# Designed miniproteins, single chains, continued (5), part 65

Each design is a single chain, and the fold is of that chain. pLDDT is the mean over its residues in the fold that is shown.

## One batch from the design tools (miniprotein)

Design m18241
Fold by ESMFold2-Fast:
Structure m18241 (fold): chain A 78 residues (1-78)
Amino acid sequence: SLDEALRHIGRGVQAIQKGDGDSASRHFQLASDYARQAGIDDASRHFQQASDAARQGDFSSALQHAGQGATLISGAIG
């Protein structure tokens, strides 16, 4: 569900705050999977990019992409 995607985005952001790029990457990958299952392909692509950026230690890009994906999900819900 989209709620699961948002939950994993929150966990990914918390992992970034702790400097854990690997954990953040896994959570953003899960958010991407949930967004894709919900048919929001644009959000799924942003979360894939957030996952890749987090794994590379680029936390600024990871947060930017995660935020873009979250905005797309919020637009679909509201």
Scores: mean pLDDT 87

Design m18242
Fold by ESMFold2-Fast:
Structure m18242 (fold): chain A 93 residues (1-93)
Amino acid sequence: GREEALKGGEEAAKGGVEAAKAMEGAKGSAAGAAGLAAGGGGTLAALGGSGEDAALSGKAAAEAGKAAGGGKGAEEAAKGGEEAAAGGAKAAA
């Protein structure tokens, strides 16, 4: 339900913040943007937005975190994105 999507989005947002800290100077990067988008998507799903959109943004954040290829923040962003994708999918079902 909404709670799963919101929690996934919160984790993606948390992961995005950690990735931004770990990748100082890369805050405008696709990975950082994808993490923040996943957090926003989860929140919107909780407010009656699309769980499908939350799932897609979460998946993109997970892929971007993995593509960044190293550092604790990148791993946190990937995990948060995966959780947001799972939560969004549950909200959409």
Scores: mean pLDDT 58

Design m18243
Fold by ESMFold2-Fast:
Structure m18243 (fold): chain A 62 residues (1-62)
Amino acid sequence: SAFEEAVRAAEELLRKAKDAEELSRAGREASDLAVTRYGLSEDEATQATARAYIRLAEEGVV
């Protein structure tokens, strides 16, 4: 689904962040990408980015 594709894209962007400032920017970029590329609403984009963050936190990356 578009939502799951947006989550995967967000995970890739968040993984590349080297510090908290870059992580914040990557999260914003991921949400913008979810709307512009995957056609999600702003609320859905926020949920997709949050899910990516949670998955990376569970993995121990962030």
Scores: mean pLDDT 83

Design m18244
Fold by ESMFold2-Fast:
Parts: C-alpha cells; sequence; structure tokens
Structure m18244 (fold): chain A 62 residues (1-62)
C-alpha cells in the first residue's frame, strides 16, 4: 500500500539508504497520486531533517 511504501521509505532514510528511500517514496505516490497530504508528508519529513537534495529529487520524480 502507499502507507507501507511511505513507512519503508522512512526506514531506508534512517538507515542512510537514500536510493531505497527515494524508490519507496516514489512508489507511495504512484499508488496514491491524488493524495496531496501524502506528498506533503514526504516533503515535510525530508525538509525537517535537512535533506534538501532529496526533496529536489522527489519533486522531480512526482
Amino acid sequence: SAEEHFEEGLRALDAGDYGRAIEHFVRAVKEAPDDEELKRRILDYLEARGHEGLVAVVRSAL
């Protein structure tokens, strides 16, 4: 599910596996493309933790 991919993305991010984190965040959005709240949650989480480069990558993949 979109929520499961979001959670796996957070786990990958905390483990320092940024490629896997991006893959899961993109898959979460693909499963729920009209879920603007999910997109905002992903971007806000990345911004709050100082991952501006990852924010740019995720935005370009959406």
Scores: mean pLDDT 80

Design m18245
Fold by ESMFold2-Fast:
Structure m18245 (fold): chain A 73 residues (1-73)
Amino acid sequence: DAKEKLIELLEKEIEEGKKLGEEQEDIDLMEELLELLKKEEFEAASELLQSVSSVPSATVESYLELIRRKLEA
């Protein structure tokens, strides 16, 4: 059920980000992460999260950190 919860969380964030006018690059990144989670590519998802931690907006960074913690649990 962890996969389903991560997917739901990320889908909600993508929708909210689009409504709030988040940068398209941040949205594209979250969508890429969503696809990796759907394919159960957890190692690739973790690497993507690690690469993004340097430049995302504060809101996106907070969400990526939450997802990262769930992937590590």
Scores: mean pLDDT 68

Design m18246
Fold by ESMFold2-Fast:
Structure m18246 (fold): chain A 94 residues (1-94)
Amino acid sequence: SMEAKRLLLEAQINLGVVKLAAAVIITVERRERPRADPAQRAELDARIARAQEAIDEADRMEKLLRDNPDDVAVLEEVTRRAEELIEELRELIR
């Protein structure tokens, strides 16, 4: 359906945003790590780990979309979860 195609595009865009945001966080935090004290380094490592987990979850959701491109319930759930991950990543850098 046209609705499923629209939802699939929205889900793919949201997953792309998750992966881009997480990759930027990892790059920035890794750049700061050599200049950090031990306590700051632990916090940077935790943010890097959380961002990597977000990429891994996005990769699993991309597979779910490929396996279920016409399942409206799956498309809506992936879009919702990706939006939650984007908000979590925003909070991670505050």
Scores: mean pLDDT 89

Design m18247
Fold by ESMFold2-Fast:
Structure m18247 (fold): chain A 82 residues (1-82)
Amino acid sequence: DIDALIAEAKAVIEELKARRREMRARGMDSLAAIIDGAIEALKKTAEALKKDPSPERKALLQRQITAGRGIIEGVDALLERL
């Protein structure tokens, strides 16, 4: 279900935005930039998938969601050690 996948991407984007705010607040600008890249990639792929659904774009969005969740987990683990 493409609509469900786009909704999941939007949820991951909001979680990434929260971690980006935290990284910026701590002066971790390089990590904030990595999060920015992940957000923009998710936005572009979700928009492309909404306009023209394809198996390749669906697979790409699934991979980008997985990568975004990995970034969230890594940031959360880092924050627990600070």
Scores: mean pLDDT 89

Design m18248
Fold by ESMFold2-Fast:
Structure m18248 (fold): chain A 83 residues (1-83)
Amino acid sequence: MEEKKKELQEIIKNSIEENSTGEAAAKAILKGIADYLGLPADGREFWPGLEKALADDPELAKWVEKVLKEIAAGVPYEKLKLD
């Protein structure tokens, strides 16, 4: 659980280095997480797969969903950090 949390935070940080917010940043984050968890990056099948992959930490899954939604809407990651 803790290892997945740390890895997901690193993926998000790395994904926003080129684009910090917006659809491009959200797409990069989704792709990075999908690659890490072995999920489709298309978006439509991503959400059921994310919930399954993070079934041991549903709060982490909710946080990932919030980050992807908020980053796409232009909210900077600085306001979305976990811990």
Scores: mean pLDDT 77

Design m18249
Fold by ESMFold2-Fast:
Structure m18249 (fold): chain A 95 residues (1-95)
Amino acid sequence: SFQETVDKLLKEADEASRRILEEGLRVLEVGASIDEDSSTGRAVVRGPDGSVGRGRTTVYKDGSVSTESEGDRPELERVAEAVAKGAAARMLSIK
């Protein structure tokens, strides 16, 4: 289930990357950190109108996922969340 969780998060991030290009969005910040039990990804995305979305996703060793998003518009929240998911999952793939 852990590998299935990672694969699912990466697929969501790939779709978000497509939306970023198609909708003229900009990634202002993306980052990830890892500790002994989890990987956390963070992202900030801006729309063409200057609206902002933020996302944070934590992936635990047991395959559980916790996600938070906030922003000016629901679609930007979803994109920022997906970018954060990808950042967390990619950190876990670096051995």
Scores: mean pLDDT 82

Design m18250
Fold by ESMFold2-Fast:
Structure m18250 (fold): chain A 100 residues (1-100)
Amino acid sequence: SKVKERLLELLRELQRLVLEMLKLVSDDESEVELAEELFKKFIEHVKKLSVDEAIEETLSAMEQVEEFLKEILPLLPPEEARRLQERLERIRREIEELAK
């Protein structure tokens, strides 16, 4: 499915964004490694789901990432905060378009 292929690409973009966010607020390499492995397992789980279930799980993951960004926003330089917000909003919009 082209929809599922695009969704998996967006999930990999989301993974990269989450790892960038973690590196900005944590000096602990083991926390970044754990997050990367957990996200890899999540992507493998999503691969096994139907398209509709995969979209629902991905939107749920998006909400968790958006909450994490909101928590770390006060710790970030304003330019980095804006860049991360814009990237996350773009990924959200593309996932929502796939849900149509």
Scores: mean pLDDT 86

Design m18251
Fold by ESMFold2-Fast:
Structure m18251 (fold): chain A 90 residues (1-90)
Amino acid sequence: SSEEELLKELEKVREEVLNDKSLTPLEKVEEFAKRTKELMEKYNVPEEIKEKVEKYLDTLIEKTKEFKMSDEATKQALDEFLELVKELLE
């Protein structure tokens, strides 16, 4: 399904940004957010879901800035995000 393909591409993006040693935790979250928004447009995600996901990503960026999140906390946050997206697409 298109939902399975989207989730697979999001997991690939997660792996790529988390494994990019040149990026700070904040830069990883910002890059992940940018690529996620592009994928939502590519896969024609419904606007209601897109708005919820974008608000979540914006909140995650703000939390990453405010709390100076570690690499482990960043990984956990992206894992929780993927679970949220999977739930919203069902």
Scores: mean pLDDT 85

Design m18252
Fold by ESMFold2-Fast:
Structure m18252 (fold): chain A 68 residues (1-68)
Amino acid sequence: RVATPEELAAVLEKAGGTNVEVRGNEVVAEAKDPTPLVLAARATGGTASVEVEPLPDGTYRVTVTLAP
């Protein structure tokens, strides 16, 4: 039931995420609209937290942390 970071990366890419990067138990993605990524991450098994931060170029960085 708990997704791997690689599986979560694929989910975020499918939701419209770009520049997707796996960093240990974190997955980082960028999007012009973060809403589909946040919803997809929250629906993914093992997601502990989701952080959204605005970037200077008008996009958003979405950081998803998986539970251990």
Scores: mean pLDDT 81

Design m18253
Fold by ESMFold2-Fast:
Structure m18253 (fold): chain A 95 residues (1-95)
Amino acid sequence: SLQQALQQQLQRQQQTDQYRQQGEQYLHQANLAVASLLVMDPELGEQAQAELEATKKEADKLSTDLEGVQKATQLLQDTAQKLLNMLEDLRKQLL
């Protein structure tokens, strides 16, 4: 029925919006890590920035449906964690 189709569409949209919000949070964390890396070690920061830009392009290509948005969010989380680890490792070397 039309009513069931509309309800299913609404549920998928709500899930998509939730994953997009999570992805935006990870992207924000990754951008902060890149900014810190660029100040502390410009060469490492430029490498981190290039990796984040590559991840953003891949995430954008995936974001066509709910499953793609879920995968894009996971990719952004993985990249954010990697960049945060790079920043932590650099901080340990400088202290």
Scores: mean pLDDT 87

Design m18254
Fold by ESMFold2-Fast:
Structure m18254 (fold): chain A 84 residues (1-84)
Amino acid sequence: MVTVDRIGEVYEGDTAVVVYGTNLAEVKPEDIKVYVNGKEMKIKEVKLTSNPNEFVVHLEEPVKKGDIVTVEVAGVKSPERTVK
């Protein structure tokens, strides 16, 4: 079962969003959605790391300070992360 526990720290101008949870290495890119202030964002790529409990989503557009980021993975929603 996939869990989505949190989004890592996100800063103004970032395009990379780190997602933490369990069984994330088994998730397909098409099952991942990223929302900024409730608007679905275009994903450039999804990069797996050496840790199966995280992945990095690279967005086409950078985030702005004060934006609220959420991620949905295979129907499982993350907590909100405010951009610093």
Scores: mean pLDDT 85

Design m18255
Fold by ESMFold2-Fast:
Structure m18255 (fold): chain A 78 residues (1-78)
Amino acid sequence: MKEELLEKAIERAIGMAEKVGKERALELLKEEEKTLEEIKDKLPEEEVEIAEETIEKARKYLEETDPEESERRAEALA
């Protein structure tokens, strides 16, 4: 169940990046991370762990295709 919830959350994060753009998706993930830190003491440890792993995996996925990093690479090749 934990693993299934994590997979669905990651899929939603990826879908969000496609809809709102990768830069905006990273900003939203950062906001979710801040919100989680504010409420983590009130949540079960299991839910906090799943949320943290989901945010981290989604962030790493988006960072690999970061528009700023892609732009820097393009400038280096130009």
Scores: mean pLDDT 65

Design m18256
Fold by ESMFold2-Fast:
Structure m18256 (fold): chain A 81 residues (1-81)
Amino acid sequence: AAPSMQELLDAAEARYRETRKLVEAAIARETDPRRVLRLQVRLLDIGGSVTMARRIRDEALFRANVEATLAAIDALREEVA
């Protein structure tokens, strides 16, 4: 069966928490204040998207939002690798 909206939300939240730890570690090593700010802004934007997913009642919009959020998480993970 396809994952439920709750299962998708739980997975996105878990991946965000894991990614936040990696980004925070990268920020701690970063010497360029512009890069620190850019990483902090992207992390906040992603966190906001995860939080807002809980308010989406339309399933198609919810799934599109979670898909976009997971893609943004993956892009941020690659940038801090």
Scores: mean pLDDT 85

Design m18257
Fold by ESMFold2-Fast:
Structure m18257 (fold): chain A 82 residues (1-82)
Amino acid sequence: SLRDRLIEELNEIKDLLLNSAPTLETSQALQAVDFLIEKVKENDPEAIKAAQRVVDEKKRHPDDIDLLKQTVISEYNKLLES
C-alpha cells in the first residue's frame, strides 16, 4: 500500500540520518522522522501527506542531507500545529 511504502521510505531516511553527523539538527530530524512514522502507522491523513512531501523532497535533492533534515523538521512542526 502507499502507507507501507511511505513507512519503508521514512525508515530509509532514518537510516541516512543515523549515519550522518551527530548534531542537534540531526537529533531533531530523527525525533521528527520517528513521530512521522508513528502517525503514518496510525493512518493519519495529514501525516501521510507530510510523509509524501518528505519523500518527494529526497527524490528532488537526493544528495542534500541538510535540506532533508530541514524538510523533516518543518513537516513535524506543521503536524504539531494541526
Scores: mean pLDDT 87

Design m18258
Fold by ESMFold2-Fast:
Structure m18258 (fold): chain A 69 residues (1-69)
Amino acid sequence: SPVEKARALLDNDPELQARLALYTVHQEGDTVVVTIVPKDAAEADALRARVRALLEGELDVPVVVTVYQ
């Protein structure tokens, strides 16, 4: 499933694992929705962009990345 693939991609990225406090992945219709919580709030925009680029490169479905601060 796109959700399982998204989780696997996030779990296997050591940079994201070092810099994210937590993340959640769910599906709304055909869209994968990821909410991320950065360990450092100052990195929020950079981490959102990195997660989006990773998932949009590998998933065949729309991706939305949100940041919870």
Scores: mean pLDDT 85

Design m18259
Fold by ESMFold2-Fast:
Structure m18259 (fold): chain A 87 residues (1-87)
Amino acid sequence: MNALISLIRLFAVALDIPIHKLPLSDEVFEEIARELEREDPELYKKLVELAEKLAGKDPTPEEVLKALEETSPELVEKLKELLLSRV
């Protein structure tokens, strides 16, 4: 499983975003990651670095949310915006 895609999915779960309204396809999460890279390359870099750091640690949704907030509050808001645009 791609660590970045897994991180975005866990973040959606942590926010109680209705995941059942999103396609279960990794393509949607890949599109969100690509959009973030286009709109804010620095936030994308922070997200990738966090995904690598959490890879293999099997984090909970709550731990992912906390780690993202500690990394960048702007990253949390931007990911939330992108996820909600897909619901």
Scores: mean pLDDT 76

Design m18260
Fold by ESMFold2-Fast:
Structure m18260 (fold): chain A 73 residues (1-73)
Amino acid sequence: SVDDLLLAALGALLARDYDAAEQALLQALALDPTNEQTLKAVEALLDLAQAQFGPEATAFVQRMRDRVAQIRA
């Protein structure tokens, strides 16, 4: 489910596995790309990653923010 993928992404972020986190978030967005709750949850996880990991997360966060913006356009 989307919720399971979001939980997997959070777990990957806590392990600093940005590749696994990105794959889980992309799968969640692919299941229901127009769902505002999913988009907001992804944005919240990206905000958390940037706040907790700073420069280490910047490339990951930027790629995912660009994907969310593309979906919203």
Scores: mean pLDDT 82

Design m18261
Fold by ESMFold2-Fast:
Structure m18261 (fold): chain A 75 residues (1-75)
Amino acid sequence: ASALALEAAATAAKVDPEAARLVVEGLLHYQRGDYDSAIALLQKARERMEKLGTEEGKRAAELVQDAIAAIKAEM
């Protein structure tokens, strides 16, 4: 989960700095064991990336979705 979130943050930073900030904030909540807040922040990041309408945004949104799925599998 954390590795996927870091990869998503790095990808997002190239196209939308605010989406990257949301991914990093979500990762910090995940590291604290606050999975609900982590998922909520990652969902906001995914929505921003999808709204870009670019291939890079779609790729970053897919990585964020994979991170969300990995966190849910740990719950």
Scores: mean pLDDT 78

Design m18262
Fold by ESMFold2-Fast:
Structure m18262 (fold): chain A 80 residues (1-80)
Amino acid sequence: MTGTTVDLGEVGYGEYELTVNATASSVTLVGQTPDPNAKVSAVDAAGNVYEGATLPSDGFFVLTVPVTVGTNNLTLRISK
């Protein structure tokens, strides 16, 4: 895959501010929730929402967010 991958490990419910240094026009966020039914999304500084896919067996998630090269501020949201 083209772009930067950020591994977040295990993340619980809530909102998390992320600072991502990108070398391409997209970043892929990966991680795991404690609940495989959790909803995962990222919100950019303009309020655009990007929804991720959560695997039904283990709560592993992957989402790809369009970014600019350099420093990007994103909010990761994990909800039920």
Scores: mean pLDDT 73

Design m18263
Fold by ESMFold2-Fast:
Structure m18263 (fold): chain A 72 residues (1-72)
Amino acid sequence: SELEKKIRELAKKVEELMSKPRTPEQYREIAKLYREMAKLYRELGKEKGDEKFGESMARIYEELAQEAEDQA
């Protein structure tokens, strides 16, 4: 699906950023990408008829975003 493709593209961007020297600005960008992924997972859950899955995945990525912000 288009949502799964978008999520995959964002995951690649996070991996690329994590392969570079980590800076406060980079951690903030990673947090932003994780929050975008959380929103897409909620939409994916609705598309697949499994909103509980979408919400659980979104919560995981929101926690990852908070951890990235805390590292900045």
Scores: mean pLDDT 85

Design m18264
Fold by ESMFold2-Fast:
Structure m18264 (fold): chain A 81 residues (1-81)
Amino acid sequence: SEERERRIREELERARDEEGQITEEQVEAFLAGDYAAMTRPLRHALMMRYLEEGDYDRALAIAEAAGDAKGVETVERFKKA
């Protein structure tokens, strides 16, 4: 949902601003839907976040954009459970 995307965006912007752990480039990549341009740890964290929210389509899109076969299998397993 748009509200879920807004919430995740706000969490990423907060991590950038308060902790300096995420760069502006990573936030922009997320906003553009360019998951392949994101770092592997951040991409994995987002995939898991969407899985926790029950957004399997977004989690799958992230794994597929990365060419992450193991990530795709993880999403499919959670969807079946």
Scores: mean pLDDT 75

Design m18265
Fold by ESMFold2-Fast:
Structure m18265 (fold): chain A 87 residues (1-87)
Amino acid sequence: MIDEILAMEDAGEPLETLLKFWAERLGLTEEADELAALLAAALTDPALAALAEEIVARQREVADANPERDVRELLREAALAFLEAAR
């Protein structure tokens, strides 16, 4: 799939380690487990993949239009929006 060329390596490290560290930096420690599960599901579920893609695209547009905005807050809100929309 398209994502395969981006990931490549098929790393042995679980996605959980990366997402837990990222969630800590965003202040989303409690949401980390659910976010990890939804992101993993989005890799195999086309509906969730489309939703994630839309949220990422919107996040990039907002960041580009408003570079003065706090990127951490924008990322946090995007993650929460994805969690809520995927429910």
Scores: mean pLDDT 65

Design m18266
Fold by ESMFold2-Fast:
Structure m18266 (fold): chain A 58 residues (1-58)
Amino acid sequence: KQEVENVRKETEKKIEEFRKKADDYLAKGDVGQANRYRAAAKATEIIGEKKVKELEEK
């Protein structure tokens, strides 16, 4: 249970950091970097969700 909660918190923190960076790059007109950080946020979400599911299935 505690391990699942820790994974959720770390995943949320990383997603928020990537989304914030994406917004910052978009505001500067760097669409390429913005898209890259949005993709990183999405990948982090998917990986975190898989980790939580794996821990819950054990």
Scores: mean pLDDT 81

Design m18267
Fold by ESMFold2-Fast:
Structure m18267 (fold): chain A 80 residues (1-80)
Amino acid sequence: SEAEKILKEIKELIEKAKAEVKKLIEEGAPEEEIQKVIDELNDELSKKLPKLTDEQKKEVAEEWKKFVEEVNELLEKKRA
């Protein structure tokens, strides 16, 4: 279905953003630059989310929560 295709695209966008954030953290980029990647991802997801079912929206929310948790863990390790 179209919704299934969009869900897959969203998951790929999150994975790509995670790799980019990890690279920026390892390169010592400022938090403002990392935040721009997160903001751009959030904007792209906002455009795709209305095309999903309520159940799929919950799945995306769970994936987003995991992404934010991983980013926070990486930033905490960088500060230590």
Scores: mean pLDDT 83

Design m18268
Fold by ESMFold2-Fast:
Structure m18268 (fold): chain A 81 residues (1-81)
Amino acid sequence: MEEIKKKSEELKKETQKILDEIVALTPEEYKSAALAQKQAAVKQMDELAKKGTEESLKQLEEIKEQAEKALEELKKRRAAA
């Protein structure tokens, strides 16, 4: 159980950094939407970390993976602009 809580905190911290990069790379006109999405994701991660279960850990890993995919898509759009 201690290991799951530690991994949950690590994943939350790593995902937060990815979300911060997404917001930073988002065009001005879409920053409000990106900030709202970041706030929703952070709230979801906080709730999952509180559960401290293997199921919640897997969900945190999925959120991180989705954030990484979103960041890659955003980088592709910036490279095309």
Scores: mean pLDDT 80

Design m18269
Fold by ESMFold2-Fast:
Structure m18269 (fold): chain A 70 residues (1-70)
Amino acid sequence: SADLDAFGERLGAWVQELRAAGKEDEVRHIVVDGRGLTPEELDALRKQAEALAAAHPEANLVVVHSSFPG
């Protein structure tokens, strides 16, 4: 979906910013705000985030999901 595509694009840009700043080793957590998503969209977002983290192991990406209020 467009939201998942935008999330992937944002993560890619952020990884490039971290590399430019020399801070890829400092990244511990990414908090994903999934408010307004359905359970299916949330699961898809989680899988996409995990796939992107696996594609960029040098960025030390750890995806943490905030509590979603329904």
Scores: mean pLDDT 61

Design m18270
Fold by ESMFold2-Fast:
Structure m18270 (fold): chain A 82 residues (1-82)
Amino acid sequence: MVTAEVKVEETVVDGEPAYKVTITVKVDGKVALKEETVIPKAEAREAAEEAFGPVSDEEVFELIKKGAEQAAELAKRKAEAA
């Protein structure tokens, strides 16, 4: 059985506000893959505004979380195929 978990946290990297996205894929209850991605808040906001127009910080967070959930599903399928 393969499961995927997503965690999105607000952090600071090199003095810049950022989102830390952690995707954990487990196979038979054991961690098979753990990926961490850091997205600067300014970059995340710019990308969201280019796609959807003016957005709040809360909306940017939700968009990142949704994107991370889609990436986790892809990682889960890849782990199931391996």
Scores: mean pLDDT 79

Design m18271
Fold by ESMFold2-Fast:
Structure m18271 (fold): chain A 107 residues (1-107)
Amino acid sequence: GDVEALYKIGKAIGGLEYQGLVKVTIEGNTLTVTFADTEEAEYALLLLSGALSKQDAVEVKVDGRTLTITFKDDKEALDAFREGYKEGLEEKLSAEEALAILEELLR
């Protein structure tokens, strides 16, 4: 379901931010993810865009190296994402582990 997927997506984003591949700004129900100017970050953007496009709980927009994620009125999905994001940062996930989470969500 979207709740489990968004928890996993959050965890991946947290890991990517810890590794310096993205910078995340959170304001209410909107997240702005700015990707580093690297081939690995470009790959992460493609995977993240694909994984998010499968989720009904969010709207996603891509503009260059910036991804904007807007959560709809789904508190469980937003809370799950926030929990995952915090855990990804705290556990210091590798870029490989973060990318693997996103790749699995595209299967």
Scores: mean pLDDT 87

Design m18272
Fold by ESMFold2-Fast:
Structure m18272 (fold): chain A 65 residues (1-65)
Amino acid sequence: QRDALRQDYQRVQAGDFSGFSPSTQQQIRDAIANGASTADILRIIAQERGLTLSDAQIRAIAASM
């Protein structure tokens, strides 16, 4: 799960939004445009993938990147 989120985040950082729904792609773009943190972007990706992660778990993954 952590590796999958990290890979998805790296693709997003490279501008590659393939594999996400159009609504999720827009949410990620809006978040980036508003200066969202790594944790905020990971929350959006986790929700798209149907992952039930706590805020503490998402923050820990973000801190490990």
Scores: mean pLDDT 79

Design m18273
Fold by ESMFold2-Fast:
Structure m18273 (fold): chain A 107 residues (1-107)
Amino acid sequence: SMLEKIEELKKKAEELLKRVEAAKTDAELEAILDELEELLNEVDELLKEAKTQEELDLIEEVLELLLKAARAILKKATTLDLLSRAIALLLRVIGLLFELELKKKKL
């Protein structure tokens, strides 16, 4: 079901946030960023398909976790590349949160 797919993405986002907090190397942060970017692509797809308030509320929870993960990477980032990628991820999440708010108003 749609809700089951979104809940699975929420679990992945929670795991990735914890991995950011535990990360000690730039290589670990890069690997986590790759997974966060893939997760955000999946969230974007599900947001386009979402039809109910419950689905949109759960997607919002996933986006908020992704926002926290990106902010955590910004605090740990020591290279311009990591900083740049984390900022790009933050901007994409903010854009999807805007799309989600517009979609909620049309329900």
Scores: mean pLDDT 89

Design m18274
Fold by ESMFold2-Fast:
Structure m18274 (fold): chain A 85 residues (1-85)
Amino acid sequence: DEAAKKAYELLQEVGDKLNELGLQHELPLETAELLREARIALIDGDLEKALELLKKVLKLFKENGYPEEIIELIEEAIKILEEAL
């Protein structure tokens, strides 16, 4: 699925940005697990599950003041999945 592939690529960019900013090792376990589960859902083609998981990640990132560049990547992934459903 093209939408799943593009969303997955955006999540890889999120991981890259978290590493660049030194935030990767500071992610709460629950947030890291949601991101991992979202990636697995995208690999499995479960777009609805991926969308729900990413909405939870977005809320946590916004509540914890994560950089706008990371927020925008998650929002773009959500938009792609919503448009595919």
Scores: mean pLDDT 84

Design m18275
Fold by ESMFold2-Fast:
Order: C-alpha cells, then sequence, then structure tokens
Structure m18275 (fold): chain A 62 residues (1-62)
C-alpha cells in the first residue's frame, strides 16, 4: 500500500543524502517490486518517485 511506497521513497532520499549507492540499489529494488505488484495509484506514484531518486543516487555514487 501507500506506506510501502513512502518507506521506499524515504530510503531512496536517505541514500541520496548520505551518498550510499548500496542503499540506493536496495531502494531501487523495493520501488521496482512495488511497481510490479501494486495497483494502488498512491503507492505507485510514491514508488516512481523513489525509483527516480534512487537512480540519481546510483548515478552519482555508484
Amino acid sequence: GAEDGRRALEAAERALAEGDAAAALVAKQSANWILETEKDPEARELARRALEVAEEAVRRYG
């Protein structure tokens, strides 16, 4: 649900802020899993945002 999306986004934002590429990869995996399994629009929107943030962190620090 939306809570899983919020947690994925928080994890991605933390990974970007801390420069943690490994944590960003974990957040990216969580976001992708939500996008594959969830039908809830709020969860999907939060997961899309988490994916964008996580990919930025991987691009900068990975």
Scores: mean pLDDT 85

